# Ledger of designs, part 61: designed miniproteins, single chains, continued (2)

Each design is a single chain, and the fold is of that chain. pLDDT is the mean over its residues in the fold that is shown.

## One batch from the design tools (miniprotein)

Design m6108
Fold by ESMFold2-Fast:
Structure m6108 (fold): chain A 88 residues (1-88)
Amino acid sequence: MKEEIKKEAEKYIEELKEFVERFTEELLARDPSLEPVVEQIKKLAEETIEEIRKAAEASKSLEEFRKKVGEIYGEFGRKVAELLAAAE
């Protein structure tokens, strides 16, 4: 169980890194003045990765872990959307 949780955590972390790379490249290609927003998104991604790792350590089952990651991922997406909405 613990090994399966760790494998799934690394998969979610890889997915998040891939998303952030693609998304930040798109933002900068569209508007280079969004570089400060990209910096904030990268910082949020680092925080999110740490939260996923902590959730993996704290979770007793794969189901519990998946639920926590869903919440963490949803919050990351919400914060990114808020940063973009605030950008002029």
Scores: mean pLDDT 83

Design m6109
Fold by ESMFold2-Fast:
Structure m6109 (fold): chain A 60 residues (1-60)
Amino acid sequence: RERAIELGARMAERVGEVPYEKARAAAEAGLDGGDAKTMAEAGGVPERIAGGIGQAARGL
């Protein structure tokens, strides 16, 4: 779980210049079963970025 969140957050930070803490919050919400909208709200990031984070985290 923690490794998946960290990898998802680092991927988002690299791709979209999203702050690591926001990307981490979005990845955590996604792993808890949240959709892209829920992840976007949790991290305060755009839904397209949240979707990418979720895909990266689920790829683990």
Scores: mean pLDDT 67

Design m6110
Fold by ESMFold2-Fast:
Structure m6110 (fold): chain A 117 residues (1-117)
Amino acid sequence: SIRDLIERAFELAGFSPEAARAMADAAVKKLKEINSPLSSLNPNNERINEMDAKIEIVYILKKVGVSPRKAAEVGVQLGLPLGVAMTVANSEPTDPELKKILDEVAKAVKEVLEKFR
């Protein structure tokens, strides 16, 4: 599932299992609230592009404070080609509306992460 993929990404990025679960829950809740057809991470979307979902996860990792190098490594572990993962880790979303969605998701994730500090 998309939720399990996000949780795995946070665990691979070095967050504790407890933090990764809470972060994934916050991300999914915000994605459902926004309910945008532009996000491949929206669990209400019937057609999921798996590559776009993994790309969006790499952007969220960066926005939450994961280094570009580590975000790229996680992207590869999730199944992105190395060149794609490196490009995504060193860029921002091309679509401004998608960028806004991912910024709001990352903000919700960071608010939950602060409770584990």
Scores: mean pLDDT 85

Design m6111
Fold by ESMFold2-Fast:
Structure m6111 (fold): chain A 69 residues (1-69)
Amino acid sequence: GPGELAAVQVLIEMRMRGEKTMSVETAAKRISHYTGVSEEEAKKALREVSGGAKRVTADQTLEAALRVE
C-alpha cells in the first residue's frame, strides 16, 4: 500500500547515498507524497515512532506511514 511504497523509496534513497538512516524531514516528504497526509502529520508520526530522533530507519518510516494512512 502507500505506506509500504514510502518505506521502499526511503530504503532505496538511503542505499543510493550509502546511509543507514534518513532525515525526518525527507522521510516525512516521502510519506506525504504516497499517503496524501500533510508533511506536519507525517513528522508527528515519525517523532512518535522514533522517540524524537532527527533521523529514522526504513522500518520506522513504514511504522509511521501505516499510522497515518
Scores: mean pLDDT 87

Design m6112
Fold by ESMFold2-Fast:
Structure m6112 (fold): chain A 61 residues (1-61)
Amino acid sequence: LPELQARRDALQAELTALVDEYFAKVRAGELTPEERAAMEKRILEVAQELHRVTQAIDAAA
């Protein structure tokens, strides 16, 4: 389904951007433990959603 494929592509782009931002901030030493935990949680949430959308595409194909 085109909508699910577009959603997957958007989630992949979001995940890449979040991971890049996370490691940039870790390298800069600018993250508090709370901010680090929040970013890790967000990365996990996006990765889980990407997995669900991929499963939905596989089921629809």
Scores: mean pLDDT 83

Design m6113
Fold by ESMFold2-Fast:
Structure m6113 (fold): chain A 73 residues (1-73)
Amino acid sequence: MLRELRERAERLVEESPNPLARELARAALRDLRLVEERVPSPVPSATPVQHEVAMELRYVGAEVNIELAERLA
């Protein structure tokens, strides 16, 4: 559902009258981009599990930011 979250965030950036909602949506878009690009953890010797956890945390963080932005819009 990465595309759906991105579309929701992009809509908030374009349509929300609240500047805080727009900033939260932009933060979410940055996190979703890192997930899409599979940007690895910069931690040396990170295990595959640690990389997966980092990706999941970015995804969840983006989702939370979008939900907060929608409530502020």
Scores: mean pLDDT 73

Design m6114
Fold by ESMFold2-Fast:
Structure m6114 (fold): chain A 86 residues (1-86)
Amino acid sequence: MLLSTVGVVKDEAELVRELGRRLAAELPADERLLLAIGDAGSTDGTTAALREMEAAIPNLEVVIVEAPSEEEAKRKALEAGREALA
């Protein structure tokens, strides 16, 4: 089964690392998860944390779209998530 979710981040590296630890423990081996994440210009290593999370979890795919604002990041993330499921 493929599960999809959309999120927006800005300077959330610690939250991304926590999410990664929880997903590594709790995501079933028979399920695939697609995360479409809009990044509103993070500078604290949030993007690197997202890539590390994807690398650590075999059933996880992360799509990152960059935007200059949180609202635009949300819109672009929704579009990327929709496109990835098509």
Scores: mean pLDDT 77

Design m6115
Fold by ESMFold2-Fast:
Structure m6115 (fold): chain A 108 residues (1-108)
Amino acid sequence: SVEEAQRKVEELLRETYRAFEESIEKGREKAGELARYVLEYMKKLGSLKLGLEAAQAIAAGLATMANNAYKAKESTDEKVKEEYREEARKAAEETAEEVRRLVAEAAA
């Protein structure tokens, strides 16, 4: 169902964010899982164009998350570290909202 797909996307996005906190490599692996899940789901709905748009949104959001997670890890200033963590979290939330919108559109 659309609701199950949306929940799975949110779960995989949270897992991807946590993985990037551990390492870029682990984050990339989880990001690949998320992108494949969304593309395959949208393919089954016959919405390849929306699936590609979702994959692009995920790629852009993950790049922002990875960059900010890396800067947070490398920072020695607690305030700066917190600011980068907030930007990474915001990127994850914005990516989740865009993917949810595209999944809902594909299912319509």
Scores: mean pLDDT 76

Design m6116
Fold by ESMFold2-Fast:
Structure m6116 (fold): chain A 89 residues (1-89)
Amino acid sequence: GKEREELIKEIREFIEELEKEIEELKKKKSEAAKWALKQLEKIKEKVEELLEKVEKGEISLEEARLELEILKGLYYIVLGVYKIVEEKS
């Protein structure tokens, strides 16, 4: 119902955020940016797979929220590592 629709919206908004960061990283030529780009593309693929499972009702809302939180956590870890490595290069 509405709770699933709100989760789908949140997942789509996160995909849009990932796409924006991926486009910014594509403009950079550093090895750190190439690494971060590869990691964010993998995270985006997993988020898109999560979206499909939620839309098909193949996953519980509780499990989907946990997976989304884990993927968001991994996203922020990648950005944090990228920032540290880029500043030292």
Scores: mean pLDDT 89

Design m6117
Fold by ESMFold2-Fast:
Structure m6117 (fold): chain A 115 residues (1-115)
Amino acid sequence: EESFVSTVNSLFTAIDNDDTSSIVSLSKTLLSNVTTNDFHYAEFIVLNPATPEYPILKKIYETRSITVEDVKGYKLNTLAAAILLYLLTRPLKGSHRDALESALKSTSAAKTLLA
């Protein structure tokens, strides 16, 4: 949990510092153990603001950081996928979007929003 929180917070620092290489590497780290089922539920979370996980996505996007308490009791692989998919639904620099999509495409279990 602490390692997950540290990696997520570092990802948002990399985004804010326009560090595209760190965006790719940190996103790949977050996705390293994510399964196809994790992506399916992550897509559901992103499309459904009433899910318990959705406020965590909104918090990290708005505040640029989360705590261990924010993620306690949740499936971290699902949250990792949901955070990355949520970012792709928000306004984002082209280079940041390309970095996130590169990390997602490198994952065998990765899905894109069907939109």
Scores: mean pLDDT 81

Design m6118
Fold by ESMFold2-Fast:
Structure m6118 (fold): chain A 82 residues (1-82)
Amino acid sequence: SPLAPLEPAYQAGYEEGYADAVKNKLDDQSVIDAGQATIASNSQTLAENGSKLTLEELKQLAYDIGVGQGYIDGAEELRKKK
């Protein structure tokens, strides 16, 4: 699959974002909103320019999307525990 090399970068970003949210108790709506904005922006860049980007640039976008999702999931998990 053309996306297989990007999965480890996404997972690394996800784990970092989730861990950071949980450690720092980042459960504010602004954290979720920022994560959603990061995913939207980087996904748009991937959709519009993905064929023109290097593998390293694609991995960076996948990592940043992962970070955004990690922050969202971490913040939502913290909110469920309140």
Scores: mean pLDDT 85

Design m6119
Fold by ESMFold2-Fast:
Structure m6119 (fold): chain A 100 residues (1-100)
Amino acid sequence: MLEEFLKVTEEDLEAIREAIKYVEKAKKAVEEGDMEAALEYLRKALDALNKSDNLSVQAMAIGVAVLITVLPRISQEEAVEDLKRLIETLKKTLKKMEEE
């Protein structure tokens, strides 16, 4: 495997940390009934993740992009659960990368 794709940098860690902040804001916006604000925050999370070339970070970016597409088509309750799961996945990925 190419080491450049597996090397974790501080920029990669910051991309995930920034994405977590935006996804948490998106979850709060959905809970408050503000779907437009939630989508805006998810787009900002996607932009943060796309600044990293790390494969694990790019996998998270794909997950955010899918959720942006699905979010307007699901219930508020499902949207909150999906956002909660995304936050948990981002935090788990961050912890794993910090251990490498």
Scores: mean pLDDT 82

Design m6120
Fold by ESMFold2-Fast:
Structure m6120 (fold): chain A 93 residues (1-93)
Amino acid sequence: EDEEILKKVKELVEEAKKAPDINTQLRLIDEAIRLLSKLKKATPESVKILEEIMDVVNEVIDKATTMDQQIDAATLLLRVAVLLSVEKRKLEK
């Protein structure tokens, strides 16, 4: 179950990195975050993927030219940052 989620998330992140426009990148990242939130166990792999997503979202924020795109990207960044913090804390135990 978690392995299937991680595989799909990796596919979505790679698609987001190659996406031709910001709206498509934001949609793919949103789907990846939703799937990651369903993970039952924190692993070094899930933390690494969240860090990769955070990097992609930061790149999107730098490229965003409209207020709506900036708000959407900032909202995703907050969601990733919170989830990453929770997952890292679980791994420390």
Scores: mean pLDDT 81

Design m6121
Fold by ESMFold2-Fast:
Structure m6121 (fold): chain A 82 residues (1-82)
Amino acid sequence: ADERDWEAWDHLARGAQALKEGNIEEAVEHFRRAVELAPGDPIARLALADAYRKQGKFDEADAVLQELLADNPDFDVVRRAL
């Protein structure tokens, strides 16, 4: 469990670095792996959605955000209250 969480973190860090360097496609691949390893982590899904938007894949970004809201109902309630 802890080892899997650190592997997901490593992919998040690599994706963030790739995004900073303008390698959006590589960032998407790393963020997808982070979501696969830690599907309950909202940070991984938010990062993936942001990378898809930067790539112009708005439908894919929306799908990731809808899954995030479905898995985190309290997050959706807080977002609606703001």
Scores: mean pLDDT 76

Design m6122
Fold by ESMFold2-Fast:
Structure m6122 (fold): chain A 56 residues (1-56)
Amino acid sequence: GEKEKEGARKAGELGAGAGAGKAALDGGNPVMSRQATIAGRAGDGKAAAEYGEKGA
């Protein structure tokens, strides 16, 4: 249903931000890790992924 779709999308965006933040942190870039986490929390999974890739 619509609630399931919204929940899945929100969980995906939060998960993408957390995963991207971890990848950047593992790459030794805490600034990019923080930016990825902030973007994910704001619901911008695309920006979160870009920051994670830049940090890794």
Scores: mean pLDDT 65

Design m6123
Fold by ESMFold2-Fast:
Structure m6123 (fold): chain A 70 residues (1-70)
Amino acid sequence: SEIDKTVEEAKKKFDELLEQFENGKISETELGKGLGEIIKEMQDKGVPHEKIDEVNGDFIQRHTEVLQKL
């Protein structure tokens, strides 16, 4: 579905941002801005609120795990 495609693209974009952050190529502020843009794009494309909350929860968990290693 279009929603599933949007969610998969969002996850891929977040993975790329998180990798850049882990490698010191972007700041935590830039990671946060990028995450905000990804969430907004999902909202604008009509991804249901419950699904956005699930995906955002996963993103927050993964970001926290990276911060604990730094």
Scores: mean pLDDT 83

Design m6124
Fold by ESMFold2-Fast:
Structure m6124 (fold): chain A 89 residues (1-89)
Amino acid sequence: MSPRELLEEAIEQLELIREEAKTTEPIDPRDVDISEAVTEGILRAAEEEDAIGLVGALMLALAGTLEAEPEQAVENLERVIEALRARLE
């Protein structure tokens, strides 16, 4: 799998997580912004062609969604998706 293919897969999975985030009740909501950590994790995994690292970054995105109010979770995920799309040329 190429770095581009890993980024495209990550964006697709994040879009699915974002849609679920709109209606997901948080577990112990807190002021958590995981957008930078998720973005850096995905970019690193793609550069290294590390599919397992990519899964780890997506799991971090999902965990962050469960610890944020729906509106904040959606904003965080949209920021990550936009940053990743900017890397696709």
Scores: mean pLDDT 79

Design m6125
Fold by ESMFold2-Fast:
Structure m6125 (fold): chain A 71 residues (1-71)
Amino acid sequence: MEEVERQLRDTLIDIYGLTEEQAEAVVEKLRPFLEEYRARSAAATSQDELGELGAEFVKRFNEVVEEEKKK
């Protein structure tokens, strides 16, 4: 979890150009979605289900990043 959050934070700063404070806020907001994604992907029984979960997470990620950049 912490390792994934660190990689996500580094990506937000390096690729998306967020400040350290903004990256921390995005990671914090995404934490429940990341936990949900992990739990559901572990329970998924098909590649289609995994693909849908991944797409949903990416959508939420983009929404949170956009909102944080707006502040």
Scores: mean pLDDT 76

Design m6126
Fold by ESMFold2-Fast:
Structure m6126 (fold): chain A 71 residues (1-71)
Amino acid sequence: SAEERFKALANEVLNDPRLSAEQATGVVLRGIGAAIQEAIRRGLPVGELSEAAAEAGIREMERAREAVLAE
C-alpha cells in the first residue's frame, strides 16, 4: 500500500548516510506536511494516512531528498 511505502521511505530517509540527522528529519517532516495538506485538500481524515495522502507525502520526500543532495 502507499501507506506502507510512505513508512518504508521515511525509514530509508532517516537512515540515509548521505544526509545529516537534521536534513533527514527535515525531509521526513516535509513529507508528513505534504500528506496532511493533501488530506485536508481532499476532505479526508488527517488522523489516518489515506492512499492519496501517502502518495503526496512520498512525492514530497523524494523531491526534498533530491533537492538536499543536489546542493
Scores: mean pLDDT 85

Design m6127
Fold by ESMFold2-Fast:
Structure m6127 (fold): chain A 77 residues (1-77)
Amino acid sequence: SLEDMIAHLEASRRQLDARIAELSRQIAQLRREAQATGDSSIQQQLVRLEVLRGFLQIAADASEFLVERIREKIERE
């Protein structure tokens, strides 16, 4: 059902939000280490994690958009 689809999307969104929060904490810590050490390997790891976080944010935003569209469809039918 559409209601079951919303429930699954909301569960997936909660997992994505938790992963984004975890990555944001890791990025903040590595950014401090990069500033303290100047280590290029840490800087490369930062770029990779920032790209991954960006990808997960796009997925989270897409999930939220779909939930809103489904809710609007249910309310109008």
Scores: mean pLDDT 84

Design m6128
Fold by ESMFold2-Fast:
Structure m6128 (fold): chain A 81 residues (1-81)
Amino acid sequence: MEERAEKLIKEYAENGSSETIAELNELIEQLKGKEKEFILRAAKLVAESLLKKVRENPEEADVEEAEKQIEEELKKLEEEL
């Protein structure tokens, strides 16, 4: 079960965009009521990974904008649960 969360994080981290958090949030809506603790943990780890990638690749996205979007999506996720 925990390995599933880590795999999900790694798969989405390669996209390196704030939209990845939104996609993860959509998956959470579909899986609502199942393993929500693992999903929340995965979302937080994805957010950290995306923030790191955005800072390392500023040409791919606006760092400031991406950071704000990632934080907003993560907050929405926590409020939905």
Scores: mean pLDDT 62

Design m6129
Fold by ESMFold2-Fast:
Structure m6129 (fold): chain A 68 residues (1-68)
Amino acid sequence: DLLDQARRLQGQSSVLDSLSNGYLHQSLLFQRQGNSDLSQQYLQLSQTLRQQSQLKRDQSNRLLQQSS
């Protein structure tokens, strides 16, 4: 079912956004502590998860358009 698949992708996107925000906050905490290496690592993780979230949203939207 295309609608069920689209809904699952939206749910996965939401989880990835939450994780991305968590890593972004952790990156900022490390930056404030002067730990630039860990700050950069967590920033990169945040950015990667944000990109994955966007791809799942885009895929969900395509499925919704195809089902209509």
Scores: mean pLDDT 87

Design m6130
Fold by ESMFold2-Fast:
Structure m6130 (fold): chain A 74 residues (1-74)
Amino acid sequence: SEVMEKLKELTGDIPESEKAARISAIGIRLIEDPEDAKGLILLGGVYKHEKEYELAEKYFERAKKAGGTPPEEL
């Protein structure tokens, strides 16, 4: 899954400045399109990796309402 590949990059061994830039880009996309299901899934996955489970769940529910399907791993 493209989403899972991008999530592995965001939570893996890339420079922190690069992670911050990519997360910021996702946030900007969600300001412009609050129903961007892929952006919602990616940000939810980042919050889950940070153990912010309630925030992750809210983002995944928003993604489902936008017609997205969060991966079973999330």
Scores: mean pLDDT 75

Design m6131
Fold by ESMFold2-Fast:
Structure m6131 (fold): chain A 68 residues (1-68)
Amino acid sequence: EKDKEIQRKRNIGIAVYYGSKLGIEVDVDLSLDEAEKTMKNLSDLYKKKLNEDKDRKLKLEQLLKLLS
């Protein structure tokens, strides 16, 4: 079904996007279920990175206020 193939490609695209942010290569030949699992795993890793980046961003913002 074209709808399932579109969904699979969309999930792979999202996984590739998160993977590129994390430096992780994503297999483009994944099944729909595998693509969804990979997308979820990479999304979780990206959220973890964002939480770490929030602390660094807050410290950087405080430094910028001192320099301006």
Scores: mean pLDDT 77

Design m6132
Fold by ESMFold2-Fast:
Structure m6132 (fold): chain A 81 residues (1-81)
Amino acid sequence: MAKEAYERGRQEALDFLFRLPGLAKEKGWTEEEVFRAIEELRERGRALVEEGRASGDEELVAYGLGVLEGIEEGLELSLYG
């Protein structure tokens, strides 16, 4: 199940980043607002990892790590990369 949690987090982060350019254009976001949205997601991923490690929740750690990995992959592949 940890593998499934990781892949879910990774896919959710990738989906967010792939949609982000369109959302930014639709909402008239600045590059700073786009960067803030990415950093908020990254902070959430880190918080999930920290919470999971503190509570011994391996699935929560995996999910958070998946989110962080998805952000890095999405940034490499995205229009903002």
Scores: mean pLDDT 81

Design m6133
Fold by ESMFold2-Fast:
Structure m6133 (fold): chain A 78 residues (1-78)
Amino acid sequence: MENEIEAAREIAEVEKARAASTDPEVQEVAGQVISLVTQLVLEGKSEEALELAKRAREAVENQDLAGLKEILEEAKKL
């Protein structure tokens, strides 16, 4: 329960950072990451979702498109 709530909160922070981004590719990839980590929470993988969401938020805040793509590929493997 606690990890699910923390994961949901971090996913919301990623969405907030995505909305503030001016890079359309960063916005697109961040949206895909949000979708996949939300699915991980629904599958009971809240610890993995929380870790990926924290990394995604930092990548979006830094406009790190390459880091976001790496996070997306890691999320796809879970």
Scores: mean pLDDT 81

Design m6134
Fold by ESMFold2-Fast:
Structure m6134 (fold): chain A 90 residues (1-90)
Amino acid sequence: KIEELEKEGRELQKRLGELYEKLKEVASPELLAETEKRIREIEEEALKKIEEIKKQDLSEEEKELKILEVYVEALRRAIELVEEAIAKAE
């Protein structure tokens, strides 16, 4: 359901923010820049998937659901990258 994915997205975004603050404390400027570049790559991949969904012959509700699923997946991937970077810095 759309509401459940929106809630999950908000919780993941909060978690990502908390992890990013920790990353800024422990990471070198070089590691931070590399991690930010990889996060941008995840965002670009998500945007490409969203454009593909928009081209599908689906209802607007089905498109919205699939788009939210892509955003949630992208947030999970970003969180994993930040956690990996923190572990590497420590």
Scores: mean pLDDT 84

Design m6135
Fold by ESMFold2-Fast:
Structure m6135 (fold): chain A 98 residues (1-98)
Amino acid sequence: SLYEEFSRALDEYVRTGKPLSEEQKKRFKEWVDKEFENIISRFEELGETDLVEEAKKLKERIDKLFEQDPVAGLIAAEITIAVLNSILKQLEERRKKE
């Protein structure tokens, strides 16, 4: 999967300093953009207005970081997406128990 390719490339960069190609940076940024769109939509469906607002602000910060340092932006995106997905899972589990 593209996510597994992304995680592997970032892990290799952190461990060995192997640079990401321009094509990898573009593909991974496209994945990040799609994942944020999905996360924001799901928060909107849950009525979590504050989380929608925060996710949008985090995306803006990641986009700005990516423009300055693409690899740092992608690392920040991977961590942020993992955290936001964890929050989504907790909210969905809570809703199922109600």
Scores: mean pLDDT 83

Design m6136
Fold by ESMFold2-Fast:
Structure m6136 (fold): chain A 70 residues (1-70)
Amino acid sequence: GAKLTVHGDVPQEFVDAAREVLKEYPDAEVTLYALADEGLVLVGVKSPRPALFAVRSPEELRRRLREALS
């Protein structure tokens, strides 16, 4: 199954959004990082293809994570 790691105080809505997307991508390995001073969540994809990007909303996270994993 997909692996999700969370570092720092990432809001639950972002974690839930990532988990929903990862149900569709069982080989994915993703980390979320809270960037509190910036109001951002940093998304690191380790597999299937490495990617790193920042998001400001759960909707942006769902969209960009699906793009990264497709």
Scores: mean pLDDT 83

Design m6137
Fold by ESMFold2-Fast:
Structure m6137 (fold): chain A 109 residues (1-109)
Amino acid sequence: SLKEKQKLGQDSALLSAKNSRLMAKNVEKIGDKEGAKKLYEAAKRAEEASKLKDPDKMRKELEQISKDVGESGNAVEKKQKDKKKGTAVGSEFGITVISLSVSIVSIRN
């Protein structure tokens, strides 16, 4: 039912926000303040998306957040590759993208 799909989408979006905030704390602890800021912003955007009454609008917003987080993660990987390796920060962005993707799939179906 539409009601069940909306609730699943909202619950998943809130879990994605919580996970993004946890990943932001991990990134902040290793000294990447800019990366942490991007993940905190993604968490806030996912929480705001969870308040949307229209599942299609919620899905589109989560898709945009996922794209923005993915692009930020790719930029971090490129900078780390150019300056000698740290794989940790890229993993935090990847986990956030996966969490958002689960939310998107829950709303789509």
Scores: mean pLDDT 74

Design m6138
Fold by ESMFold2-Fast:
Structure m6138 (fold): chain A 85 residues (1-85)
Amino acid sequence: MKIEIFRTSGGRRVAIDKENKIAVVAVDPGLSPAVAEMTAALELIAEFLDKGIEFKKVIAVPESEAERLGDEGLINKVKEESKKL
């Protein structure tokens, strides 16, 4: 399983699994769950418009949580979600 971690053009921290089509996106803290998920989905659409990647699952985490988890924690979160599919 190859999990890629990067920052979007908008500065958002993202971890993705292209094989299982799963993404974890850091979003502004304090958003409602619905707004957080929508923000995460829009960020991925903006980043991958030209690449034709369709994600099966997008998970939003607050930026404070993403900072606490670090790159390793975000990678592990993607792996855990891949196991639930």
Scores: mean pLDDT 75

Design m6139
Fold by ESMFold2-Fast:
Structure m6139 (fold): chain A 100 residues (1-100)
Amino acid sequence: SKEELLELLERALEKVEEAIELVKRNAPREEILKKVGEAALLVSRAIQKAIENNEDKEILEKLSEVLGKLFDLPHLSREEQLKALEEARELLEEVLEKVK
């Protein structure tokens, strides 16, 4: 299931990158939040797979931080949304590199 974890992380990263693009293009709030919701579901699944794989606590903590940033997004300004998504992207990239 290491391959399944990597696939979930790569798909989550793609959804975060798509959400960043939507924010930069001033897309409707509903469209941004739908994409963020898709990313959050993938991150939640990645957390479950990371637990099953007995991944290091640092991996789980970083994924939990990503999930928290995504859940807080509806309460943020567009500038704060962009910053939170960029931070989530960086954390996902770090997790992906460490799991590989």
Scores: mean pLDDT 89

Design m6140
Fold by ESMFold2-Fast:
Structure m6140 (fold): chain A 93 residues (1-93)
Amino acid sequence: MVDEIVHLALTIVGLRDAARQAEKLGNLEAAKAAQQQAEEAFQTLLELVQSSEDPEKLIQQAKQQIQQLQDQGVLSEEDAQQMLQILDEVQQQ
């Protein structure tokens, strides 16, 4: 499940970035599609966390994995920070 949480957070970052790029290029249909997919991925992430036996522990493990991936150079600092922000958004629900 930790891997799934990390994967969903990264997917949301990519979709939000794709939406911004599409909007910048004037492709409003692509921007809306990416925004909708990001929202659906966020809802999936929220459901997985809320259905967990220990949501706080799951989030902590996901944050630790994101930090390890950043330290290993697998994730950029920018992507890691955006992923951590998404996990904070989930905890605020």
Scores: mean pLDDT 86

Design m6141
Fold by ESMFold2-Fast:
Structure m6141 (fold): chain A 70 residues (1-70)
Amino acid sequence: EKIKFKAVLENGELQFYEQTKHDEKVNEAIQELVDKFKDSVKIEIEVEDGKITVKALTKDNKYSELEKEV
């Protein structure tokens, strides 16, 4: 199934989160990726078609991106 949503975490706090029903494994994978960017200024999370993409803006104004399939 195609699932798509976006969430933004800024300065360690969630600013906006659109909740969609996900499998528990998808939620675990999202949390794992977010934890890798815990010290980032901004984190964008996108889930689409079983793929989780996390894009983080670091304190040094650089973007880093990680992907995980579930």
Scores: mean pLDDT 63

Design m6142
Fold by ESMFold2-Fast:
Structure m6142 (fold): chain A 57 residues (1-57)
Amino acid sequence: DLSLRMNEQASLEAAEWARQWQAANPRSFPSADARGDGYLPVVRLANQKYAELEAAA
C-alpha cells in the first residue's frame, strides 16, 4: 500500500543518488564490474543506502 510505495520510491531515489555519487567517486565505491549486468550491483547498493537512510531517520 502507501508505505510500500514510499519504500519503493526511496529505493529508486537512493539508486539514482548512488549512481551519481559513484560517478563522482568511481574508485571509492565497491561497484561492479559486470560482464553484462551492471544493474544488480547498483540495485544492491541502493538497497544498502536505503537501509542506512532508514536506520538514520
Scores: mean pLDDT 56

